# Designed miniproteins, single chains, continued (4), part 34

Each design is a single chain, and the fold is of that chain. pLDDT is the mean over its residues in the fold that is shown.

## One batch from the design tools (miniprotein)

Design m13228
Fold by ESMFold2-Fast:
Structure m13228 (fold): chain A 69 residues (1-69)
Amino acid sequence: GMEEIREFALEKMEELERELTLEVLQGNVLSGEEARERIIEEVAKELHREFGISREEAKKLVRELLEER
């Protein structure tokens, strides 16, 4: 259901946030907007792959989850 999709998205967002933190520690410089766009793109890709929702709908969901924080 929708709850499973949201839970998966939140888990993938946390994984990517850790990866981006490691990239910054390795000397890569990322703006907040660049980090946000990468999270939206990569989580949407995973949601499309796992649940078959369109990439556009997946991106919308990820943006909504980021704005709810």
Scores: mean pLDDT 80

Design m13229
Fold by ESMFold2-Fast:
Structure m13229 (fold): chain A 77 residues (1-77)
Amino acid sequence: LSPELQQEADIALAEMAISVSELALSRTEDPEAQKLEQELKELYLQMREAIKANDQETYKKLLEKAKEVLAQLNEVK
């Protein structure tokens, strides 16, 4: 709820998202899904760095990009 607690929570969530994306990449053999998972992982890494730098504008832009990639992954089934 406090700004510091929110930042720590956001960093932890980004770390978890990176780990989940790495696991998905290791199990995925579909080229399209693999490409999207790789893009998502790279976005999560950049989001973590933006949170650490307290760069709210970059974080918001990366979050919107991640939402787009997640939507594409949902369609690739």
Scores: mean pLDDT 78

Design m13230
Fold by ESMFold2-Fast:
Structure m13230 (fold): chain A 55 residues (1-55)
Amino acid sequence: SFKELTIENIPPWKRGRVEEVVTKNGGRILSWNSDGSVTVEVPEDKVDEVKKALS
């Protein structure tokens, strides 16, 4: 199953890193939000890995 995450405070220079980490972990980008956050969908077993890599 997949989990949706919203990760806040993503500056433009981190967008490539977000795409790399999310796709490497079997997820996808759902939206880049106007408030500077990103909403992603990742496998539930990869949530902690994605959070750790992007924090």
Scores: mean pLDDT 82

Design m13231
Fold by ESMFold2-Fast:
Structure m13231 (fold): chain A 103 residues (1-103)
Amino acid sequence: MTEAFMYTLMGKLLLQQGKYEEAIKYFEKAIEIDPNNAWAYNLLGQAYFKLGEYDKAIEYYKKAIEINPNNATAYRNLADVYEKQGKTDEAEKYRKKAEEIEK
């Protein structure tokens, strides 16, 4: 939906400005309007990752992948979070999946 797209875009601009909590509010509005917005879920995960909320970042990246299983970016972002947590096996698994999708 156009409104969900606009909220997602506004959230992305706030995220780029380092306004992570404000960005999250816009992504939440986008998802409320369109629960299948994989882009908004991926950006929500990115915002939580920037805030150090790694478990929430993982949750939202997994939701983005559930909606769009060919989203290589969400798999790479998942790998980055697991790497930050020291979970090397999970990081390698998701990194390899991203590479497989991009081939």
Scores: mean pLDDT 86

Design m13232
Fold by ESMFold2-Fast:
Structure m13232 (fold): chain A 100 residues (1-100)
Amino acid sequence: SKLEEARRLLEEARRYLELARAATTSEEAIEYAERAVELATEAYRLFVEVGDREGALEAARLVVEAGKVALDAATTQEQISYGIGMVLRGIGLELDIELA
């Protein structure tokens, strides 16, 4: 089901977030954070489609958290901008749910 797929994607996103936090280089941390954002964004989309507001909010918050990890690991202006973009995306997803 879409709900089972959304939950699986969210759990996979959490694993990548943990990998991002444990990464020893900026490049690895940002690549893992990017993968977490991709998976959490897809989970968010599926949660919205099935009407699971709580799941959608959890996925949106994971996008924000992945962006913060990317920002903490950033060493270049491009990496900083990328991390800010992730955080803003996650906040936007949360607002879409709260304003619906």
Scores: mean pLDDT 89

Design m13233
Fold by ESMFold2-Fast:
Structure m13233 (fold): chain A 58 residues (1-58)
Amino acid sequence: TEEIKKKFKELEPDLSDEEIELKVKKAIELAGEEEVKEFLNAIFDPSEDGQALRDKIL
């Protein structure tokens, strides 16, 4: 979905849109769309734990 793609692009802005799309597609195929959404919600959690995860990835 477009929303999931946008969130992945926010995590890895240096990747191309094509690379983000492939990564999102593979994640959904392997884990399912709802699981991918849960993962993104955990990373974008406004708590200190969510902030620490974002800082690690970026």
Scores: mean pLDDT 69

Design m13234
Fold by ESMFold2-Fast:
Structure m13234 (fold): chain A 74 residues (1-74)
Amino acid sequence: MIEDLLKKAFEYAEKALEAAKQGDLEKTKEYGEKAIKLAKTAILMGLPNVPKELYDAYKEIEKKVKEAEEIAAK
C-alpha cells in the first residue's frame, strides 16, 4: 500500500522531468503536484512510525520534482 503510493509518486516525478525536458510547463506542474501529493499521503499513512526508507524516498521525490520545476523554468 505505502510502497505502491511511493512507486506511483516516483512514476509521476519521472513524468514531470520528461515533460519539463520537452518544455511542457502544464504537464510538468500536473505530474509534479501528483508526485508530491502521493508522497505526502504515503508519509501520513506511515505516521507516527515512518521508516527512514520512506522518508528518504519522499525527499528523493521532492528533489526530482524541484529539478523538473527548475528545468521547466529555463
Scores: mean pLDDT 80

Design m13235
Fold by ESMFold2-Fast:
Structure m13235 (fold): chain A 90 residues (1-90)
Amino acid sequence: LTPQEEAEVLVALALIVYAISKRAGKVTESDIKIIERIVDELYALGALTPEQYAEVRKHIDEARKALKEGNQEEALKHLERVVDILVDAL
C-alpha cells in the first residue's frame, strides 16, 4: 500500500468501528482504543496536520471521559467528530 492507500484504509476502519458502536448505541473502551491507534497511525503517515491531530485527540479524550461517566450519547457524539475530521483529511 502507498501512504495514501494506507490512510484511506485506516479511515475506513475508523468509520466501521464508529458505525458498529452507533448501531449498538454503545461505545466500549476497546472501540476508543482502536480509533485512537488509527488516529496515531494516520498522524505518523502525515495524513493529519498537527492541528487536526490535536482536535481529534481532544475528542477521543472527551469520548473516554463520557464513557467513564456512563454517558454513551456524549461518547458517540465525540467519536462522530473524530471520524468527520478523518474523512475531511483525505
Scores: mean pLDDT 89

Design m13236
Fold by ESMFold2-Fast:
Structure m13236 (fold): chain A 59 residues (1-59)
Amino acid sequence: GMSREEKRKIALEKLNDLLNEGKKFEEALKELKGLEPYAKEVVEKMVQSGREAARELAE
């Protein structure tokens, strides 16, 4: 079977595609099925890092 890291990568790829289509973060998470727990953890870390980086770069 697939490793947990491979599942996280697939979940993240699907989630990124949904976000690029203009879906909101919460809506994109709900579009995932079977991969929601893997995607949620990765996206939460990604969003936190992105928010912190954007805040630092702004001021």
Scores: mean pLDDT 68

Design m13237
Fold by ESMFold2-Fast:
Structure m13237 (fold): chain A 61 residues (1-61)
Amino acid sequence: SALEQARRLLAEGERLFAEGRLEEAAKKYDHAGVLASVAEDEALLARAVEGSRRAAQLIAE
């Protein structure tokens, strides 16, 4: 389901972020956000958006 895919992508993004692979993490967060929106999961969407925002901020540093 879209919800299960969104959860897997969010978890993968969080792992990549922890590894310092920020550009890859941002892509996974963005994809998770799209699928969370399709699944109508507002909490998951918020987590994906925040993850993407944090990754983008660190890339800019």
Scores: mean pLDDT 86

Design m13238
Fold by ESMFold2-Fast:
Structure m13238 (fold): chain A 69 residues (1-69)
Amino acid sequence: MTEVQQLLVRYGAEAFAAAEAGDLARVDEIVAELRRELEALNLDPAELARAERMVAALEAAARAVAAAA
């Protein structure tokens, strides 16, 4: 796995666990931390754009799960 994939898997699992608990504040914290970690990787602009789209999709999915909990 790439570093980006490892971060998405790790933080995604944490975000969905918080979402299933209905903890929107924790989801927001996890997503913000994931974005900071991605920025720290100093990715190529195209890779960063792709990662940001994946983070946005993950955030939307986690928020939908939390709202349904």
Scores: mean pLDDT 84

Design m13239
Fold by ESMFold2-Fast:
Structure m13239 (fold): chain A 76 residues (1-76)
Amino acid sequence: NSLQRINNGDYDGAIQLARQQYQRGDISRSQMYTLIGMAYLRAGDYDSAIHYFQQSLDIDPNNQLAQGLLDAARSL
C-alpha cells in the first residue's frame, strides 16, 4: 500500500499508488492528497507537503490527520 512504500523510501511509487487507489475508489480524494503530502514530507520537500495537505483540507476540513501533518510541516 501507499504507506508501506513511503516507509520504504519509495516516494514516487507511493504517490503513483495513492493516485491509483483513488481512481479505483479505494480511498477518498482527501485521503489521496494526504498520502501524497506524507510522501513529500518524508522526502524532505516541505513546500510540496504543505501544498498537498492544504488540498486535502480544502476537500475535507475535518481530516484531522492532514491538519496535524500540516501543522507539523509548517513548524520545520
Scores: mean pLDDT 85

Design m13240
Fold by ESMFold2-Fast:
Structure m13240 (fold): chain A 96 residues (1-96)
Amino acid sequence: MERRELIAELVRERLRALGVPEELIREVEELIREGRLEEAQRLFEEAETARVEAIRADPAARAAFLARQAAERARHQALIAETEERLAEIERRERE
């Protein structure tokens, strides 16, 4: 809908995927909504850089990030399989 809401959603998805604290994500979203885009960009870049470096430096944080990514991929694969099964059922019904 509104460009600022779309930017806020994309920023939320990115920072959440990196495991940035929800409080900091909300702060960035609020800055975007207020039109404080330079401040939002600085905070976003700072949070993203700090989190990426923390993940690289800490084996436990890296393992947690990889586990989250694996779980998300498994969920996505399950949704694809369900969609394919539904399409196959529709196709079979049309040929019966």
Scores: mean pLDDT 75

Design m13241
Fold by ESMFold2-Fast:
Structure m13241 (fold): chain A 64 residues (1-64)
Amino acid sequence: DEIANLTRAGKEDVRKYLPLLEAGKSVSDLALEDDEYIGYVNIIAQDIYDAVKKVKGYNKIKDF
């Protein structure tokens, strides 16, 4: 559950990255834009992507 601590403050991260993922940006694109914590951003954006893709009735992100 170490990852849970990285993504738990992630309400702000979800607010920031989810609209960009829905707009078609890749996890890699997001990581490069938020340069300071590339590894953290990759983990956060990937977790959001994976969670959203598995949520029933949510299909705005398909070709990510």
Scores: mean pLDDT 58

Design m13242
Fold by ESMFold2-Fast:
Structure m13242 (fold): chain A 94 residues (1-94)
Amino acid sequence: MPTPLQRLVEAVHAILQKLRAGEAPSAAEIAELEALAREVLDDPSATLQELEQAGMALGMVLAEVEERLPGSAQAARLRALVDEVLARIREVEA
């Protein structure tokens, strides 16, 4: 059975392929990434390494969305999500 992190990485990969094909992610696809990221963040057994992997995966989507759709609602939502993951990483490291 795939872990929350594995499901998040697969969803990230699908969106990256779509962006590289010249297609914009839908609001529903961004909402799915937000839900999957929250499953990782809400997992009390998630390791620092797993949180860092989630942050890197989301950061890759953010970079592509900011490049292709600058100033979009999708970019703003992904930036907020990346910032939330980075804040969680800092809390675990403290």
Scores: mean pLDDT 84

Design m13243
Fold by ESMFold2-Fast:
Structure m13243 (fold): chain A 88 residues (1-88)
Amino acid sequence: DRAARLAAFLAELRRRDAEVQKRADEIAAKPSLTKEEQRKLFRELAELQREVIAALRELFPELQAELDAAEARIEETLKKREEEEKKE
């Protein structure tokens, strides 16, 4: 049932949006982030975006090309960030 899957997706999206908002508020309250905290934040945001893309792919298969491109951008950004933070 598409309606049931959409409702489940929206509920999950709201739950994750609240988690991201809480994380953003915590970060905004800090004058600086450690490199470890920055790595965790980028990984958590990338994972959230991947899950949203996976849910959108299930609901809207017609958007496959656009979703594939978005997922590739997330992968490239995460990989580049991790490589930069590995270098001291």
Scores: mean pLDDT 68

Design m13244
Fold by ESMFold2-Fast:
Structure m13244 (fold): chain A 61 residues (1-61)
Amino acid sequence: GPAEERARAAAEAASGVLGGALAAASYMDHGWSPEEAGRLGAELGGGTVEEALRGGQQLGG
C-alpha cells in the first residue's frame, strides 16, 4: 500500500546516500584525497559531494 511504497522509496534513497558514503570511505582508504573521494561518492550515490564526504569520513575515519 502507500505506506509500503513510501518506506521503499525512503529505503532506496537511504541506500543511495549510504552507497555514496561507503564509496567515499573506500576511496579515502585507498589514498584518494577527501575532495576526490567525496566527488566520486556523490557521482555513485546521487547525493551532494559534501554529504558523501561527511558520510565517508564518519564511516572510514
Scores: mean pLDDT 76

Design m13245
Fold by ESMFold2-Fast:
Order: C-alpha cells, then structure tokens, then sequence
Structure m13245 (fold): chain A 100 residues (1-100)
C-alpha cells in the first residue's frame, strides 16, 4: 500500500507539471483541465492508500490539491463536479490525519 501510494503521489505531481507546461505552451484548455483532474484523482488515491496503510498522509498531497485549485481559478479552468468532490474527500482525509 505505501509503495502504491508513492506511485500515485508521483503520478499526481507529474500531471501537475504537465498542466503547468501546457499553460505555458498555450495548449487547449481541455487538455490542461484533464491534466489537473488527473492530478486530483491520483492525489486522492495516494491519500486513501496512506490512510488504509495507517501512515500519515503526505504533505505533498495538500500542496498538489492547493496548486491545482489555484491554477484552475487563475486560468479560468472549471473543474468537474466529480473532481471537486475528490478534492473535498482528500482534504477531509488530510484533516483527519493531522488531527490524529
């Protein structure tokens, strides 16, 4: 579980880099949005796996989510309802981990 969590956390970071690069290169908004949404999906999977393994949730997960929301807001890239729900679920997991 911990190794799987690390893989998803790394993937989330790479999707965030892809979104940043796409913004700078002027890629279509849909391509950038998909990269941001993929980053959230992988961050959620990492957080869930960390919780299931009984380890503290990585502070990188919160940083990834905060950056995705910042980029979506700043560049007018509305995230899907599903992605926003995953952000809420992931923030709840982080909060519960910090309270323990």
Amino acid sequence: KVREAAIYETAAGLWLVAAETGIWLGEPKEVIRQALENAIEDAYKAAKLEKEAGVPISPMIKKIIDRVEELARKHGLPLSEQTRKLIEETRKLVEESEAA
Scores: mean pLDDT 85

Design m13246
Fold by ESMFold2-Fast:
Structure m13246 (fold): chain A 70 residues (1-70)
Amino acid sequence: GAAAEEKAIEEAVRAVERIIEEAKRLGLPQSVIDELRELLERVKRAKTAEEARELLEEAQNLMVRAVITQ
């Protein structure tokens, strides 16, 4: 239902916000932080839980890749 999708999107927004704060704490490049912020804006505009999940997965993959190379 709509309430379940709204909750999933809200949880994904909070997860991406935590990823951005962690990226800042680790001193990752501004380009990585900017890309994560773009993903956060996309998650906020997501219409379905599935879209939000896919965007969160992209943010997680970007974070993992950036941490490995730094």
Scores: mean pLDDT 85

Design m13247
Fold by ESMFold2-Fast:
Structure m13247 (fold): chain A 66 residues (1-66)
Amino acid sequence: MKFLVKTDLSVEQRTGLILWLMGIPGVKVKRLSENEFLVETTLSDEEVEKLKQKLESIPGVKVEEL
């Protein structure tokens, strides 16, 4: 599954978010721009939903389905 993550975060907060995502088994992160990155995952639908909810709970983070 793929989804787009858009951020309105400081460089430090964005770096921390990317490192956290890269630490999740079955998650790959591809940077598209300074504030946008693509998440590609082999996680189950339930794990993807939990991940999306966790991401959207972060101020300045938006998730778009592809």
Scores: mean pLDDT 81

Design m13248
Fold by ESMFold2-Fast:
Structure m13248 (fold): chain A 71 residues (1-71)
Amino acid sequence: MTEEELEELKREAERRTFEAMLLLKEDPQKGQELLDELRNEMNSASEEAAKAMQEGAEAGAERFKRLLQES
């Protein structure tokens, strides 16, 4: 994969994780399903893609934690 593709995967995983964690507040089952989908995609991805997605997911979770502190 190109460096640009890895950065795109990272940004997408960040967005998806943040959205899934927001959804957990409104619909815990659907939020968890979205997180499980991302996890399954990471398990099926190449090592490079999985690492980029993991870094994105961590960034998304961090953004959600900050949002909770501001609330």
Scores: mean pLDDT 82

Design m13249
Fold by ESMFold2-Fast:
Structure m13249 (fold): chain A 84 residues (1-84)
Amino acid sequence: SRVSNAANAAGNAADMAKNGTQQQAVFAIEGAIRAAREAEGEAPEAAERAKELLEKALELAKKGDMEGAVEYAREAERILREAA
């Protein structure tokens, strides 16, 4: 499902923020935001909430706050997985 794909993308974004470079984290989070937008038709409330969390993760990653980016991306992953 698109929701499951968005959950996987958010999880990858968290992994890149934890273990990758800042550029890899930013790219992965942007990909997760796109996946969450695509999931809006299947789970509109979960997708919108996840998008908000991922946009905050993106802001933090761009500032170099990788720990904050991980926390927000993991919460987005959790919400999307529960909706899948």
Scores: mean pLDDT 90

Design m13250
Fold by ESMFold2-Fast:
Parts: sequence; C-alpha cells; structure tokens
Structure m13250 (fold): chain A 76 residues (1-76)
Amino acid sequence: MMEALKAFQEALQAAYAGDIEKAVEAAKKFAELTGNEEYGEKVEEYAKKAAEDPATRDSALNKAGKYAQEALDEAE
C-alpha cells in the first residue's frame, strides 16, 4: 500500500517535470504493486498525458488520482 502510494507520487513528480518516460515507469510500478492492470493502465494513460501537456496537467492528474484510488481500494 505505502509503496504503491510512493510510486504514484513519483508519477506525479515526473508528470510535473514533463518527464514522460519516468511518469510511465512510475505508473507501471503502481499498477504492479496494486495488482490492478485495468486501473493501472488508466493511471499510466493520464500520467503520460499530464507529462506531455502542461495545459491539461491538473485535469489529467485529477483523473489519474481517481483511478489510483480505485486501484488501491481493490488491492488485496
């Protein structure tokens, strides 16, 4: 759980830095730690979008956060 949250925070930091590759890698690590590929894929999609476009970053990260919460809620 805590490691998954840290991976998501790494994805957020990379997205704010515009580091697409690092944002995607951190989001994949989050997906692996939560065991939820479906929501993990959505987190990766929106983290990548946030890294690519500063104008949509806050909106994309808000969606990534919502999917991250769903993945954490379903993690067993």
Scores: mean pLDDT 80

Design m13251
Fold by ESMFold2-Fast:
Structure m13251 (fold): chain A 96 residues (1-96)
Amino acid sequence: SMAEKEREELKTKYGLSDEEIEEVRRIQAEMRDRMAAGKPLDEVHRELVERYRKAGDERGLRLVEIAYRSLKDFIDKLLKVADEVEAEVAARRAAR
């Protein structure tokens, strides 16, 4: 269900085809793997932009930007939930 929601958002927000959505998912998987290896997302993004730019792949550059923005928005939303949970735990500790 989460994969279907992400797919529908990419179609609605960016007008992507099914093939382009699969390419965005491959780019996001590479971004996640490189982040798991200790690289910050902004560094991974810069390195991927340079790779696709050197290849002259303008379509790929657009998909890299969509992959980056979508992944960054998801991470920012998760961090907001983490902050809200941490504030609730702190408030409950102060009440005891």
Scores: mean pLDDT 82

Design m13252
Fold by ESMFold2-Fast:
Structure m13252 (fold): chain A 87 residues (1-87)
Amino acid sequence: SMSKDDIINRIMTVIRRMSRDDIIAAFQRAARHLPASSHPIIDQMIDILRSNSIDDAIPQIRALMNQLSTSDLQIILDALLAALAAS
C-alpha cells in the first residue's frame, strides 16, 4: 500500500495535469465520501483554487493535505483519477 507522502505526491502530479474547474468538481465529489471532520479542509482547498492560479495553489493545498488521513487522501486521489479518465 502507498504511504501518505506517496499519495500526496501522486495527487499533486494529477492536479498539475487538470483544469481548475475539474479539480474543484473532483474535490466536491470526494467530499461526499469523506467524514464531516475533513469537510473544512476540503472547503479551504476549494477556496484556495477559486482564488489563486494552480501554481500558487499547489503548495497551500499540499500543506492542507498533510492534515488529512491516508484513507481520506485515497478517496481524493480516486476522485481525481476518475475525473482525469473522463476527460
Scores: mean pLDDT 87

Design m13253
Fold by ESMFold2-Fast:
Structure m13253 (fold): chain A 99 residues (1-99)
Amino acid sequence: NAMEKKIKEIEKKIAELEKQRNDLVQTLRDYLRTLEAIREVVGGDTTPIRELLKAVDEGKYEEALKIAEENRSVVGDGVIELIRQIIEVDKQIEALKKE
C-alpha cells in the first residue's frame, strides 16, 4: 500500500531529525555547562547561562535564542548559531508531522 509506505518513510525521517535535534541539544547543554563552570571560577554572573539552560531543557528554543542574543557577550556566537540549528531542525520535524 503506497500510503503505508509514505507514512513509514515520514516516520523514519522524523526519527532521524529527532536524533539530530537531540544530539545538537546535548552539544549545546555541554557547551553551556562548561561556560557556567568557567564563569563561576572567574567570579562572573552565571544567571544568563542558567536561564538559557532552563529554556533549552523546557524545549523553548525560540526563547533560548532571544536569551542568547541578549547575552551574546557572555555565551558567544557559536552558542547562538547552535540554537538556530536546533530551531531549524525542530521546524523540519513539525513540517513533516503536519503531512
Scores: mean pLDDT 84

Design m13254
Fold by ESMFold2-Fast:
Formats: sequence, C-alpha cells, structure tokens
Structure m13254 (fold): chain A 93 residues (1-93)
Amino acid sequence: SLKEQMLISQAKALKKEAERLKREAEEALRDGSSEEKFETLLAQAKLLRMGAERLRQQAKDNEEAVKIAEEALKTAEEAIRVAEEGLEAVRAK
C-alpha cells in the first residue's frame, strides 16, 4: 500500500540522516570542535533516535520498515555517544 511504501521511505530517510549525523560527530570529535557544535549534534541525534523509535512502533507489521528503523536507531545511538564524548572533552578544558 501507499502507507507501507511511505513507512519504508521514512525509515530510509531516518537511516541516511543518522549515518550523516554520526559521520559529522566523528569528524567533529577527530578534528576538534566547539561546545555549541557538539550540543547541536547531540540534540539532533536525540531527536532522530525518538523519530526512529516512533517509526519502529508505528511500522510493527512492516518488517522492512522496522528493520531499517532499528538500523537508524542504532546509528543514532552511536551518534549520541560520539557527540557526548566530544561535549565532555570540550567541557574538560
């Protein structure tokens, strides 16, 4: 159905965004960045985690959408961890 296709599309978009945020957080941690940058990345990653959890719950009967949403959730959690590490490193200086 159109609704099932939309759920899969939304899950793919969340996964792509989570992967981008994780890369940005890892680059910021490696190269050094501001407290504001890590706070922004952390806030964005937390919003993405909430979005992925909500989509996973809504898509219960759509195995493909659930799987992609779970991958997005895991990547968002990794982005949160990296952003938190960067924030702690900046605040310790």
Scores: mean pLDDT 89

Design m13255
Fold by ESMFold2-Fast:
Structure m13255 (fold): chain A 68 residues (1-68)
Amino acid sequence: MELDEEELKRQLEEAKRYIKETLNEEELKEALEEIDRMLAKKPDVPESEQAEALVRALEELKRVLEEL
């Protein structure tokens, strides 16, 4: 089931903390470049709901990482 907004925020804060502890600045930059590469390969029109959800998840992950 989908998590409520407060639980999602808690999990995002935990993930951000883990990423900050695990990745250095260079690794974070490489991860962002890899996400950009994946987004560049997306089809202009998503063929399925799963493909659309994956693109949105990658865009959200990029935003989260850019906030670090």
Scores: mean pLDDT 67

Design m13256
Fold by ESMFold2-Fast:
Formats: C-alpha cells, structure tokens, sequence
Structure m13256 (fold): chain A 58 residues (1-58)
C-alpha cells in the first residue's frame, strides 16, 4: 500500500531528524537550526497522526 510506504518514510524521516538534533546538541550547533528541525518533526508527527486516522477507517 502506498499509504503504508509513506508512513514508513515519515517514521524514517522523523528518526533521521531526531538523530540530527542530537548531533547538533552534542556538537554545539545553532539553536535556530535545532528549532527548525523540531518544528519539522512536529509537522511530520501531525501528518502521521492524520494518516493513521484515515487508515483506521478501513
């Protein structure tokens, strides 16, 4: 299913962004860049929640 593949891609992207945030925090990266990445994770989690609700109806 294309939706199941898309959910897996979202999960993968969230994990990649979480790892990038941890790397930036450890290396003393930009606070602005960390905030942008956290915002991207929140957006992806919102999309994931919406897609999971769509899948529950089948």
Amino acid sequence: SELEEFLKEIDKKIKELEEEIERLKKEGGSELEIQILEGMIALLEGVKSWLEKVLEKK
Scores: mean pLDDT 82

Design m13257
Fold by ESMFold2-Fast:
Structure m13257 (fold): chain A 55 residues (1-55)
Amino acid sequence: GKLEEAGKELANLVLDGELEKAQELALKLYEEGWTEDQVNEIAAIAADIIDEKLS
């Protein structure tokens, strides 16, 4: 779904060391009308993907 897609994009930016772009993506999600809860859910999905790839 849309949250999973955003989570994967965020995870890839973090894994590539593009932390500034990861922060820009989070801000852009708010600009697109996503709620704080939805952005936090996207961040949680990204963290799970990062953990799985690094483990």
Scores: mean pLDDT 82

Design m13258
Fold by ESMFold2-Fast:
Structure m13258 (fold): chain A 107 residues (1-107)
Amino acid sequence: SPAAELRAEAERLEAEAKKTGNPDVYLRLGIVYYRLGDYEKAIEAFEKAAELGTPEQKATAYFLIGDVYERLGDREKAAEAYRKGAELSPDPETQAFLRERAERVAA
């Protein structure tokens, strides 16, 4: 089934992430958990990507954390994640995008 394939992919990505510490692998792992509806594990994977990644990967991770919190209805945590992503992003356009999104979800 599609869910069984996603679970198998999560297991492979988790093993690879633990072995390599690669932030891109943690981002992929978080997306797989998000698709499975395992939001807690998705956030944990994205937080690990944010810990280990480049400034661009950190901004991407916090954007994805914010998206998960929006899905959960936690607008305050979503806005906080987007603001943190904006602060960590080296790109002015990404900073503006994330700040605007934070303001919209906090309203």
Scores: mean pLDDT 91

Design m13259
Fold by ESMFold2-Fast:
Structure m13259 (fold): chain A 62 residues (1-62)
Amino acid sequence: SKVEQVMKIAEELGNELRAKGIIPSLAEAKEMLRQRLKEEGIEVSDGLLEIAAAYAVYLARK
């Protein structure tokens, strides 16, 4: 599903940021995800982008 694809990309972003020791703000994570989703041709609702960005931040902090 589109939700699964978006959450997979968020997970990859969060893991990459954690490996680099970078903890983004929610706004920074939203912008990073927006760019990645645009490159993949995936259109996302503001609500799903917010949830996915929060997940990426959560993973980056682990």
Scores: mean pLDDT 87

Design m13260
Fold by ESMFold2-Fast:
Structure m13260 (fold): chain A 80 residues (1-80)
Amino acid sequence: LTDEQVEKIKETIRDALVAAGIPEEEANRLAEESAQKVKDGADVIDVASETGARAYRLGASPLDATKIAATLIKAVDEAK
């Protein structure tokens, strides 16, 4: 992944988190951490599951948490 692809993945995750009602500061932090893990070669499914679970703990609904996980997987797949 290039730095531009990582930034695009981060922005996509951040927008999904904000849409789910996560405050901007926490959404930015979680998106940055998730994008960095993907850049570092972590398993995409594991990162997606963890990001969704963390969004749920931050107040996202179960459906929105699932959508966030799917959005992360799709963003990484489209970047390849």
Scores: mean pLDDT 85

Design m13261
Fold by ESMFold2-Fast:
Structure m13261 (fold): chain A 108 residues (1-108)
Amino acid sequence: GTVTRTVTFSTNGQEVSEEELRLARELARLLATIAAGRAAQAGAPGATAVRSVSASSKEELEEAVRRLRPEAEAALPAALSADVGVAEVVEVTADGVIHASGAGTLLP
């Protein structure tokens, strides 16, 4: 299948370390893969799935990535078997909380 990818990033003026940014982007990518696999498994054009995680520290980001990596790897064959659009979103709030989300949509 074909994967069409959109990436959105917003820090709201907060300083984010390169390590936190890398982890947050990886987390959004894993979430998007999981969502894409779910949308593909739904089997109907226009089916959508969304997964999101919030983290307030680098350690929480690392734990989320470690936890979700096997789930994303399990979802990858389904995601690749279909034509899917994916969106990866990372937002850092004014209080320093990182919100990562991934969305998947099954294309016609």
Scores: mean pLDDT 81

Design m13262
Fold by ESMFold2-Fast:
Order: C-alpha cells, then sequence, then structure tokens
Structure m13262 (fold): chain A 60 residues (1-60)
C-alpha cells in the first residue's frame, strides 16, 4: 500500500508536474516514478505531484 513520509525540506512548485511542500508536511507516497522521484500526495493540501526521494523520510 501507500507509504507515509515526512518532508525534510521545503520545496516550491517549479513545474506543473511537481508537488509543493513545506518541511514537516506529511506526504502519502503513491508510486515510485524513477530512482530519484516518487508520485506523492501532500496530506495538508490534497495536491499530488512529483517529489524527489531525497526530500522525504519514510515513517510508519
Amino acid sequence: GPLLARATVSLPKTSEEELAFREGDELLVLEEVDEKHVLARNLKTGEEGLVPKSALEIVE
């Protein structure tokens, strides 16, 4: 199933495919897109988009 993750850094949306988030936001990882990116939902905003894996910490 989807994994719960926490943002370790704040990142603005720089393209239509990207997800904006703040440090400490909870994200639901929906799928792995490539070695460096996941598709995630920001649980605070309800928006979905691409997130760099390096910006996330997986939590249970």
Scores: mean pLDDT 84

Design m13263
Fold by ESMFold2-Fast:
Structure m13263 (fold): chain A 63 residues (1-63)
Amino acid sequence: EVGDIYEALKDYKAKTPEELDVKKGDRLIVKEVVNDEWVKAINLKTGKEGLVPKSLLKKVEKP
């Protein structure tokens, strides 16, 4: 969901300037769900925003 925190399950290298470099274990906040495969997110470690595949991300659940 938009505004939820997610954790990267694996490394991802951006293939375009619109995409976000991600390292396994990085925490991201989802800003927009673009489609079923892609979200726009901010990497909380780097402060950069970009597109990442949804399949890379696991929702961080807290009570």
Scores: mean pLDDT 78

